# Designed miniproteins, single chains: the designs that were tried, part 101

Each design is a single chain, and the fold is of that chain. pLDDT is the mean over its residues in the fold that is shown.

## One batch from the design tools (miniprotein)

Design m3727
Fold by ESMFold2-Fast:
Structure m3727 (fold): chain A 65 residues (1-65)
Amino acid sequence: DEEIEKLKKELEEDPFNREAFRKLVEELIKNKKYEEAIKVLEERLKLDPDDEFAKKVLKYLKSKL
């Protein structure tokens, strides 16, 4: 998916880009790429361990796998 690859590139260029992070997670979930979404969320939590959005979504996805 071209949109997913673009968002990944934006996040690589600016790892703190919250908008790109959230859009990437949303697109991965819409495409049922749950394992990849988990990886993105885990990388986010390394940068911001207190990100409530990342914690909640990660818990949800792990409960579904």
Scores: mean pLDDT 82

Design m3728
Fold by ESMFold2-Fast:
Structure m3728 (fold): chain A 69 residues (1-69)
Amino acid sequence: GTPEQDAKNREVVRETKKAIDAPTAEEAAKHLKRIQEIYGLSPEALKQLILAISDYNGISPEEIEKALK
């Protein structure tokens, strides 16, 4: 990949780990918002990512979505 693409991929991996380890919906939302910013995720892709993170950390998808507003 390009240096820019490789840097984005590394940052997304770090932000994903932080979202999974997040103790609150607000903390998870901060990292998810950063991933959305880096990759330019559609609302549909962001919703799927929220569901995946919720499955790992036990925070409700609704609370994460609310924190993203």
Scores: mean pLDDT 83

Design m3729
Fold by ESMFold2-Fast:
Structure m3729 (fold): chain A 58 residues (1-58)
Amino acid sequence: AAAHRQALRDALTPEQYQEASTLIAEAVRDGDVDGAVARLRELGFTDEQIAHFRALVA
């Protein structure tokens, strides 16, 4: 968990990290994690970065 969070903070700008965190938080509340993952792909996040986000949500 901590390692995945640190990897994202190191790879992303503060703005990108904030946007992604907001999207994931909303998706978790709504129960639509797959939709959030699809949106992250559209925003240009890599599969590796998306895997880190999935690990943080689990």
Scores: mean pLDDT 74

Design m3730
Fold by ESMFold2-Fast:
Structure m3730 (fold): chain A 68 residues (1-68)
Amino acid sequence: SPSREEIEALSELSLLVAEASVYLKAGDLEGAVEALERALAFARASPAVPEELVAAIERELAELKERL
């Protein structure tokens, strides 16, 4: 089972990613990039976040930045 720290970190990351998704669905690419950059910064700063998840966020951010 995941640790308490892992559950808490993943919950916070989920909220940050959800914020980016709301902007993306609204067509606000600049807002989505800014929100996803905040999500990535949090994920990189948290040792409890798996590297695979950090990499997934990095790939999505790179794709969105290419659309700006």
Scores: mean pLDDT 86

Design m3731
Fold by ESMFold2-Fast:
Structure m3731 (fold): chain A 58 residues (1-58)
Amino acid sequence: SAMDEIRAQLEKAQDELTAIQQEILRALREGDAEKAAALQEEMMALVKKIRELQAQLR
């Protein structure tokens, strides 16, 4: 169903969010401020996508 497809997209986006959060922490530990900033922008876009997908399931 369309709801199952949205749930699959949400699960994938949540996995990507976990991965990017780990990469941000790694970049910060390594002192790579530019990489951390770029990853934080990607994280914000992904959080917005997750919220939009969650809204479709409500």
Scores: mean pLDDT 87

Design m3732
Fold by ESMFold2-Fast:
Structure m3732 (fold): chain A 108 residues (1-108)
Amino acid sequence: MSREEQIEEMLRLFEEFARRVLRVVEEDPAASPEQREAIRELIERALREVRELLERLRDAPLEEVRAAVIGRLGDLVVTVLERLPALSPEARARLLDLLAETVARIEA
């Protein structure tokens, strides 16, 4: 796989992860409409910031790019959990499972 293909795959995995995180939040009745909107805005910002990160790291070693993307996945989960302390234990577990799955796919 080329460098460009590996970076495109990491971006696709991040976008898929972000959509799944939003789905978990939207399906939890403990999240208010205002909290759901705030999480949508957070996800849109995270997607923009990851694209900017990948542009900055265009000439960096792939190992450094992977570590940076994984860090951004973790930051997104931590921020969601901090913003939504009333999320169900099931939703919290689902977010952590999605993080672990996506990290494993990026490291593969």
Scores: mean pLDDT 87

Design m3733
Fold by ESMFold2-Fast:
Structure m3733 (fold): chain A 110 residues (1-110)
Amino acid sequence: SVTPLLRELARRIVQEKNQVKAQALQLLRQLMAELSTESDPAIRQQLEQHIDELQSLLELSPEEVAALRAEQQQLIAENTPKELTPEQLAQRQQGLQNISQEIQQLKENR
């Protein structure tokens, strides 16, 4: 009875790790897209810090890192940074705080 339970537990651990990686990749792509349209230097710096943290969490291969760098360069080339109103800046700063919490949760769940 122990062996089937251990096999089921191992399968669930693998599924949870794969889910965390998928969520981290999705968040990474969202942050790369946001960085490509951001003109505020302070917000850009926070986005870059979160991108670096997610890349470290994902433990990507050199090929995966190269592919993500190419994707980021394409986003930068295709998108124009926009100026934000003070209200939009406040909303964006709140969003960055929520992202920090999400990244911390992903670290705890891996």
Scores: mean pLDDT 74

Design m3734
Fold by ESMFold2-Fast:
Structure m3734 (fold): chain A 97 residues (1-97)
Amino acid sequence: MIRELLREAQRHLLEGADITAKTSEHPQKVYQKAIGASMLIIAAGVSLDLGDREAAKADLEAAKEIARELAKVAPPEAQKLFEKALAALDEALALIE
């Protein structure tokens, strides 16, 4: 279940970033942030496999912050995707507790 939520969060985050980049004057910065958040989600999954729940929580909270920043500059369609990514990250965090 947690792994499925992490994959869902990453998918929605990257889909939202693609839409946001197409409407941005600085698409490289949008992709840099999205790649950073995606890497944090992957790292959290690895930490969970190793039993390091605290590292996983820290990485997911950092990924949430990046997703919120992307949502601020996103068009409405992409904002909905970032909302779905944030919801999936929140559900994953609740299951780690």
Scores: mean pLDDT 88

Design m3735
Fold by ESMFold2-Fast:
Structure m3735 (fold): chain A 66 residues (1-66)
Amino acid sequence: MEEARRLAKEGIELLKQEKYEEAAKKLEEALRLAKEAGDEELIAAIEESLPYIKELAEEKKKKEEE
């Protein structure tokens, strides 16, 4: 439980730094551990946020290709 929440906090910290790919990776790890722990609140929060973060990571890649 604590480990999943720690990884989620690390992911949020990376989001503040606009490191979207690294943030997505941390949140995917947090989601896996949250599912193992049955942390329904954390699962819901990550599943809701993760698609947007992945979209931001993809958008950043497109801008860097210009």
Scores: mean pLDDT 79

Design m3736
Fold by ESMFold2-Fast:
Structure m3736 (fold): chain A 66 residues (1-66)
Amino acid sequence: GTPAPAAPLSEEQLREIEELARELSEKTGVPFEEAFRGLKAAAEVLSATVGEEAALAKLREAVEKL
C-alpha cells in the first residue's frame, strides 16, 4: 500500500492547533476549516525545521500578534 506519512503532531499538539485555529478565525474572519488547515500545514513545516514544541510556540505567538 501507499506509505502513510509520519504524523509530526501529537494529539495534544492537534488540540492546541484547534484552539489557535478558532482564535485565528475570530481575529481574521477566515473560516475555521481554512484556519485549521493552514495552521496544521504550518506546524508540520515548522516542526521539520525547529521541532514540534517550538513550532507550536511560534504559531501561538503569530496568532496572538494578530
Scores: mean pLDDT 75

Design m3737
Fold by ESMFold2-Fast:
Structure m3737 (fold): chain A 64 residues (1-64)
Amino acid sequence: MLDREVARAFALMYISLGNIFESKGKYKEAAEMYRKAAEIYREAGDEEAAEEALKKAEEAEKKA
């Protein structure tokens, strides 16, 4: 079981990668990164952050 702070750090890393991919127009890769972040947040019990990350993934997929 990952510590919640460690899980949050990994999730933020994936959010940052998603933002970078979006800035490059790589929306499919961005969506994948956001989905990984959402999974980590959900496992850490942070449903609000998980839902936010999923919304980012869905929006990126619409632009792909």
Scores: mean pLDDT 82

Design m3738
Fold by ESMFold2-Fast:
Structure m3738 (fold): chain A 70 residues (1-70)
Amino acid sequence: MEEKRKEFLELLKEVGELINKLIDQGRYDEAKRIAEKVKEAIELFNKGEYDKAIQVLREALEEARKALEE
């Protein structure tokens, strides 16, 4: 359990940093879409659906990276 919590928090931090980069670049629509996925992941995590929550964060991370061309 603690390992999944750590993975979730690390992914959450990474996605948050990329969302901030998108905002800094004026890509507000992309930042908003990714932030909605992060919100969904947090809701799933709070419901005990840890694997789904982590998967949604991984999707958000990849979407953010594609938007930044990183």
Scores: mean pLDDT 83

Design m3739
Fold by ESMFold2-Fast:
Structure m3739 (fold): chain A 71 residues (1-71)
Amino acid sequence: EEEKKKKLEELRKIAENPNATTLDFSYALSLALELGVEPEEVLQIARDYVAGKLTPQEALKRLLELAEKVV
């Protein structure tokens, strides 16, 4: 409902922010979980980001894409 739409909009704002910090990324992971993204998919994106396989922007984009599919 309205709360899920607000959380999805907040995640989009983070993903579109070129100055997103590590704290913003951590909050984005939390938002994706609250929106109903599978914990294993969120964890895989976090692991790939920490391993240097994804840029911060690529990791945020993947989180947003997964969240959009479950909302």
Scores: mean pLDDT 81

Design m3740
Fold by ESMFold2-Fast:
Structure m3740 (fold): chain A 75 residues (1-75)
Amino acid sequence: MTRLSGGDAAALIRRVAAEDPDARIEVEGPEELRGLVIRVAEEVAKGPEGYERAAGLLEQAAGLRGAELGITVTR
């Protein structure tokens, strides 16, 4: 698991979509970001088509001071 800001998490999802489209992506976050994490997980579950939308949602969190997201990538 890698802990990232929203912007860095978005960049990682885009990179995984481009380099390893067969990988599964899981997103974790603190309770205050629960709604965002659920929406991102729903988009990621749609597959590569949802990855750009997931990245956009995570970029909205980039402005949150001190907030970090846990990203796990598995094959």
Scores: mean pLDDT 72

Design m3741
Fold by ESMFold2-Fast:
Structure m3741 (fold): chain A 58 residues (1-58)
Amino acid sequence: MLKPKDAGAAMKEAEERLGKEAAEKIENEVLRSVALRDLSSEEIKELVRKKAEELEKQ
């Protein structure tokens, strides 16, 4: 799970806007990216926002 310091606010916003299921998909995609390389907290927040925007463009 993503730590609150890394992306907590961005993840909460995504859950409120897109729903819990969509937020879980975003978290899984972001965690996969973090596992592949070391990302800063700002890069993690940006990735969460980008994934949320992609899902919103249904």
Scores: mean pLDDT 71

Design m3742
Fold by ESMFold2-Fast:
Structure m3742 (fold): chain A 98 residues (1-98)
Amino acid sequence: MKKIEELKKKGEELAELLRTEVGDQSFADAVRELVEKAIKAIKEKNKQEAARYLTQLVMLLFAAAEEARLQGKDEVADRIMELGLEISKLGEKAIEES
């Protein structure tokens, strides 16, 4: 898979995890929006905006992981952060290749 397609796939996996396990639709919607905006910026060769959206995604993931921990779902919080790291690495590679 191309880096952009893999980034979208991992973003959808994270959004589904947030919807099903955290139960907060707003986190799922925000993840999808930020990944889509990052991909658009990468395609437009706007590396600064792409990096900015990926940074906003990471900040959102800290909030989502904290919500999971408050629900007693520490393993879900750990999985959110793992997927977030994968998305961050894929985003950096996609920016480099753009």
Scores: mean pLDDT 83

Design m3743
Fold by ESMFold2-Fast:
Structure m3743 (fold): chain A 76 residues (1-76)
Amino acid sequence: SMEELKEKQVELLAEKLKKASEEEIEKLKEELKEAEKVLEELRKDPNSPVSEEELKVGEEMIEIAKKALEKVEKEK
């Protein structure tokens, strides 16, 4: 299922992030904040060249990354 695939992606990313430095984790957090801001602006723009499907994929990728970061933070 799509939910099982997302959960597996979260686990795999969390394993990679556990090997990263605190500086790398902080940089990723900032990059995710900027990505969320960009997606929000694209969603509000009626003339955006980005499709609804592309916006959804971007939002799901950010969700996966945020959940992976949350798992790493809880295990510190």
Scores: mean pLDDT 79

Design m3744
Fold by ESMFold2-Fast:
Structure m3744 (fold): chain A 64 residues (1-64)
Amino acid sequence: GEEYARKAAEAIGRGDREEARRYAQEAGLSGNSGGASAVGMAVDEGASPELARRAAEQGVLSDQ
């Protein structure tokens, strides 16, 4: 899950929302705890916290 979560955040960073959504789905990150954990791992791996938060808000990783 971690690799796909990181790729989702990176795709959001470059404006590729479709790719980000696809990686989030591959990671199985559609639940509340799963989505939050994925965003957290992406941030820890070097993705911007702001970009990860925007992903959640835009519904890419499900729920706010």
Scores: mean pLDDT 56

Design m3745
Fold by ESMFold2-Fast:
Structure m3745 (fold): chain A 60 residues (1-60)
Amino acid sequence: MYTLTVTAPDEAAAKKAAEEVNRTHPDVKAVAEGNKVIITSDGSITRAIAAALTAIGAGL
């Protein structure tokens, strides 16, 4: 299991980023906690990284 954390400027941006990751990357789980997006992937760090980049592009 691989877990990455991406920091958003605020809680609304974190929620938007988590929703975008969950929509575009069904193979990972993204959870918004405050101003952070926690991305978890089972067995693939590459997929976790791709999801983190999507989160950054979505409003971080």
Scores: mean pLDDT 78

Design m3746
Fold by ESMFold2-Fast:
Structure m3746 (fold): chain A 102 residues (1-102)
Amino acid sequence: GAMAEATRQRILDAARELLRKYGDEEKVTIDEIAQAAGVSKGTIYRHFKSKQELIDEVRKRTLKETVKKLKELGFSDYAIATILNISLETVKKVLEEIEKEE
């Protein structure tokens, strides 16, 4: 429900901020994410099966937001791939996921 979605988003936002602060996934702890999000570690594990799943979801959402912004600025799929140093296939997959959510 809406409350579970709001809690999931708070956890993702906390993890994103800590990843930006440390720049290294290994330095980000579940304890710090729980503290920043205002939840228990148990609550995090109810939403994400592992720290890796949480980090992967944060990276996926950050990539999606960045690709969307670059597309809105008029960059081609190839230019986006070059700017972000990712494959053209990854850009196309991300754009397909954006289209499904609209």
Scores: mean pLDDT 85

Design m3747
Fold by ESMFold2-Fast:
Structure m3747 (fold): chain A 67 residues (1-67)
Amino acid sequence: SKEEAEELLKKAEELLEKARKLEEEARRGEETGSLSEEEIKKLRLEAGILEGIALILRGVANLLLSK
């Protein structure tokens, strides 16, 4: 189960990196005025969803490592 936990942690890290890039895109679009308010909200919502999934994956990985 260590290998399974490591795969889940890697997936969580990939999702968190994607979420960070979406937040950066939203921030840049807001600062430059290149994105609408609706587009900024969509990017931040997607980032939040990815962060939520990553937290669940990390939780499952920690449970696997504890067994």
Scores: mean pLDDT 87

Design m3748
Fold by ESMFold2-Fast:
Formats: sequence, structure tokens, C-alpha cells
Structure m3748 (fold): chain A 63 residues (1-63)
Amino acid sequence: KKEEYKEKGEELKKKGEEAEKKGDYQKATQLYSEASKYYFKSGDWEKSTEASEKASQASVKGG
């Protein structure tokens, strides 16, 4: 349900932050993008947008 989607989004965002710290920007981009999808499914549009922005930033660094 919504709580599970939000928890999954938070887990994926954390993994994205860890990947970004390691300089793995492609992996960080994928993880942030997936986190954004789960936040959206949970109804948390603000966190979904934040995760999407982090994915965009990681993608720029990885290109």
C-alpha cells in the first residue's frame, strides 16, 4: 500500500546517495529515478520531484 511505496522510495533514495558518494553516477541516476516512481505511487509528489531532480543532477555528472 502507500506506506510500502514510500518506504521503498526512501530505501532507493538512500542507495542512490551511496552510489553518488562512490562516484557511480549512472547507478545513482537509476536509483533516484526508481525512488521518484515509488514516491509518486505513494502520493508524495514533493519527494517524487526531489528524487527526480537528484536523478537529473547525477545524470549530468555521469555524462
Scores: mean pLDDT 82

Design m3749
Fold by ESMFold2-Fast:
Structure m3749 (fold): chain A 59 residues (1-59)
Amino acid sequence: SSLQQRIERLRQEMARLGEQLLEALAAGDEETARRLRERILELHREIEELEEQLAALEE
C-alpha cells in the first residue's frame, strides 16, 4: 500500500540520518548531532502516526 511504501521510505531516511549522527558524534560536531537527533525524532513520530493509520486499515 502507499502507506507501507511511505513508512519504508521514512525508515530508510531515519537509518541514513542515524549513520550521519554516528559520524557527527565521532567528529565531536555537537551542533550537527543535535540537529540530526531532532530530525530522527520527527521521523520516528511520523512513522508511528503512519503505523497507527495502517493498523486501523488492516484490523
Scores: mean pLDDT 85

Design m3750
Fold by ESMFold2-Fast:
Structure m3750 (fold): chain A 81 residues (1-81)
Amino acid sequence: MEELLKKAEELLKEGKYEEALELALKAAVEAFRAGDLEAAERALELVEEAVAKVPNPTLEQQITLGVVQLVLAVLKLVLEG
């Protein structure tokens, strides 16, 4: 899981935004399966950053961003509460 996050961050730095988005989403799924909410939050933040850097995000990517933002809001309540 940590390797997926690190690789997604490296892909973002290289300008490979679509690949970074895919790995960040995989990292988020793995973090949720593991119950690692801190890692899930970090992975979803990478998804937001990757979508923001895609020049012409698809409708699917735009919907994904909206869902990610909602999940991040819930995670912040859980982690801070």
Scores: mean pLDDT 80

Design m3751
Fold by ESMFold2-Fast:
Structure m3751 (fold): chain A 58 residues (1-58)
Amino acid sequence: MMTAQQLIEEAQKLKEKAKKLREEAEKSKDEKERQILIGMADLLEGVAKWLEEIAKKK
């Protein structure tokens, strides 16, 4: 069982990874690569939000 603190820490790590992916997307000149990187960042942010929701319910 994860503590609320651990869930928040994992969520923050995922948000940091998502931020890096968005920065890589801005540097990419390929439209397709940009869309893939943005999509991956959106997924990581979604998982982070889910972990934050679980932490709040405890």
Scores: mean pLDDT 81

Design m3752
Fold by ESMFold2-Fast:
Structure m3752 (fold): chain A 76 residues (1-76)
Amino acid sequence: AEADLAEARRLLAEARRALEAGDLEGAQKHLTEAQNKAVRAYILASESGDEAAKAEAVALGRELGRLGRELQARMA
């Protein structure tokens, strides 16, 4: 879970940087990968009973959703 959370945070940061640079395709790819890692982290944390990791995955999901809405607005 921790490794997937760290990777999701790194990909989220890369997606934000790509979006700021106007690289909408790169932002979408990084965002999709970050969402997949966050979901995996949540599932693994749920299986192991790691409530802290579950909470972090939920918080990451909210940030990813916010960035995803911003990206969709720029791609429309």
Scores: mean pLDDT 82

Design m3753
Fold by ESMFold2-Fast:
Structure m3753 (fold): chain A 64 residues (1-64)
Amino acid sequence: KLEEAKKIAEEAEREALRLVLEGRYDEAARVLFEASKKVEELDPELAKKLRESGEKLLEMGRAA
């Protein structure tokens, strides 16, 4: 359960980092939001962290 959620989160974080390096903050945030939805039933705390990270990326993209 936790291992599956963690794997999904790690894959999403790697993809989001790649998109951030390309300046694609909106797409990076979307990747994290989708991962949050996938892990919400498995690990609600991890899902919340992914959602918060996505919101932060969206805010940084708007400020840049």
Scores: mean pLDDT 80

Design m3754
Fold by ESMFold2-Fast:
Structure m3754 (fold): chain A 73 residues (1-73)
Amino acid sequence: SKKEEEEKKYKLEIREKMETSDFNEILELEVEYIEKFGDEDAKEVLIERLKHALEKDPNDPVVREALERLEAL
């Protein structure tokens, strides 16, 4: 379906950006992917990664905002 093709395209863009983009740009793409496609497994994995990141830097505003967006879903 069109939605499945868009999901595949989004996953490919995230992977391609992992080598050439900063972590904040990649994080935004990962959050947008989860918001658009409702990938529950990806959501759980990303939430755990972000919680671990906050243990090292509790005041990171980008990580905090991303976590709040994911937990609101």
Scores: mean pLDDT 81

Design m3755
Fold by ESMFold2-Fast:
Structure m3755 (fold): chain A 70 residues (1-70)
Amino acid sequence: DAMEKLKSPDPAVRIEALKEIARNGTALQRKKAATIVAAQSTDPELRRAAVEVATSLNKEEAIEAAEKLP
């Protein structure tokens, strides 16, 4: 359900989803979560949480995820 919470219009719910994925998520889930938040984030708290998830990725993986944004 953490991935479903990322679809929430409430930024607090999205931040909690990112924290849950950072704690218990797979590498693929972290990569997808960082990509989703990067595409949609205008909120400083969401951007900060996305950075925490993205620090588990190397620069090359982060660029690759950004290039796959719609």
Scores: mean pLDDT 64

Design m3756
Fold by ESMFold2-Fast:
Structure m3756 (fold): chain A 90 residues (1-90)
Amino acid sequence: MEVEIEIKGNTVTVKVKAGPDAVKVEVNAMLVGDELIVFVFQHKKDGSVEVAVASVDLSKYGIDAKSVELPEKEKEVKGGETVTFELKVS
């Protein structure tokens, strides 16, 4: 699994390239002070879950966030597929 995060305005884009055995990707996020902590869970065909964690200091992007909204939290995937999740920070 490869995870890439892009920040543009108040939108945080989480781009996930699924591993060969992936069937589903799930994203969760939380704010801890100025840090946006993103958890990516890749569910595999054997029932195991691979986890990636990324943190982003939103203050470095000029964002004074009080909340995070993630309208779509999970996507079914095929192995090697790239899926994108958008978070709104405000």
Scores: mean pLDDT 84

Design m3757
Fold by ESMFold2-Fast:
Structure m3757 (fold): chain A 66 residues (1-66)
Amino acid sequence: MSMLEIIEENRERIKELAEKGLISEEDAKKALEYLDKAEEAYRQGDTKTAFEYLVKAGQIVQDALK
């Protein structure tokens, strides 16, 4: 699976969680901003930075679901 596929799957999940009211719109926006940064880093060839932002997006979602 490519990094872009993982980012897109995470975007879909975040949108679904927000639509269901399981996370706040603010937390959804923060997580999506990190995914946008991950995609930009990946497109620039910086896969390490892309992975770090992907992890940060996941942490926001996990913390929001607590």
Scores: mean pLDDT 85

Design m3758
Fold by ESMFold2-Fast:
Structure m3758 (fold): chain A 81 residues (1-81)
Amino acid sequence: SNLEALQAFLRRAQELGAELAKTQSAAEVAEALAAATPALAAEAGLAPEIAEELAKAAEAELAGDLEAAEAHLEKVRELAL
């Protein structure tokens, strides 16, 4: 299910973030996670539409556009349910 795939994506992203945080700053970790989001979403088995919205949310978060990030995450919730 999309919910199980989303949970798998979040686990993989948290594991990568924790590993990167051992040697990188918070800003570098955020950039690396944003760049890795499309591959992590695909590996978790997320539908392309959900993966695209997650990637857009990560890009918006990195740019400091929290309103846009929230809008894309809302789309992820709609598509995963």
Scores: mean pLDDT 82

Design m3759
Fold by ESMFold2-Fast:
Structure m3759 (fold): chain A 68 residues (1-68)
Amino acid sequence: LKKELKELILRLIGLKLRKIGLELDLELLEKKGTLSKEEKEKIREEIEKIEKEIEEIEKKIEELEKKL
């Protein structure tokens, strides 16, 4: 249980950092005016996918914490 919880927390941190990185990259590239609409859409889709994974992991963490 404790090992599984630690692994989920580490994965959650990794996903949150990746999301922040993509959001920052999108903001920086938009400021430069070099991003095509297709590139912006691709980055936004990736952010949405990460958000969904974060939600799923947070739910699993809550379930495990309730069993502790």
Scores: mean pLDDT 80

Design m3760
Fold by ESMFold2-Fast:
Structure m3760 (fold): chain A 66 residues (1-66)
Amino acid sequence: VPVPARLTAVSGNPPVLVNGVPLAAGESVDDLVRAVLIDEENDLLVVTTDRGDIIAAVSNARLEAL
């Protein structure tokens, strides 16, 4: 599912979820959503836009490595 690649809204929220590593542009949000949906019950965290729209769900472990 193609979505906006800009996830700056997560920068203020995920310090607890991604250990201080914010989801930034350069990472395709569609790719991240697809990856975690395959592992649906794995350490999932939800990413939202500044509008409050849910646009991505990723593993916190994956974001830490980012």
Scores: mean pLDDT 42

Design m3761
Fold by ESMFold2-Fast:
Structure m3761 (fold): chain A 55 residues (1-55)
Amino acid sequence: EEDLKIVDEASQKGKEAADAAFAEATRRGLPVDERRQLMQDAAIKAANEKIKEAE
């Protein structure tokens, strides 16, 4: 029950971070490959940070 809430929050944070990273990379004019990598890295980092916060 509480674990499900943490997973949902981590998923949301990951999505938000990925969207923000993609917007930033697009604004900077980075290649598609780099945008995709930045999105993935941002999503993973945000999700891991949320999970770590919950312990």
Scores: mean pLDDT 76

Design m3762
Fold by ESMFold2-Fast:
Structure m3762 (fold): chain A 70 residues (1-70)
Amino acid sequence: AAVRAAAEARAAAWEEGIRAGEVVERTDTLELYRFRVDGEERTLAVQRGTPRETIIRVVRNGAAQRAEEA
């Protein structure tokens, strides 16, 4: 239960980070998205034109999975 609670909290923090984040670099195919989680600066490369809700979903799921593996 503790690991699941931590995964959920981490997922929520990453979602908030992405919503407050911004695109800081672009190529012809990719966008580099910069955001902050727990005071740490993070970057995520996504395909240009990826909807923000898709980015949030992927990051939320990935953050939850990583918390369970840690």
Scores: mean pLDDT 71

Design m3763
Fold by ESMFold2-Fast:
Structure m3763 (fold): chain A 68 residues (1-68)
Amino acid sequence: SEIDRDIALSLARMQLAVRALELAGGDPEKAREIAESTEITEVEYVPGEKLTITSSIGTVTLELPEGW
């Protein structure tokens, strides 16, 4: 459903935020700057398999349960 896809997108975006914090060396100010400058270039949604977000700071793939 649209709701399941939106939840998966939110989770993938949270993983990008974690990556921004890692790139910032744990500095929340730098992490904010990295997150705000991050460009999402591609979103691939394969229902029941995966959701992949490709961005300027890397790729996040979320495995989806059957029916998502």
Scores: mean pLDDT 81

Design m3764
Fold by ESMFold2-Fast:
Structure m3764 (fold): chain A 66 residues (1-66)
Amino acid sequence: SSELEELERRAVRLVVEGKLSPEEAAEIGRLLQQAKEAEEAGDYETARRYLEKARELIDRIEQSHA
């Protein structure tokens, strides 16, 4: 999905800029992977839930470095 792609780009940017801890990167990666797997399985409800969680974490990290 476009939202998944957007969140992946934002997460990569945070990694490149040194703004993600290894633990934060692992958690975001897990959430995005679960969202992708849910979309591929046709479980869009579960995918949306994981995307929401990933977005919240990314937003918080971005705001802490604003």
Scores: mean pLDDT 87

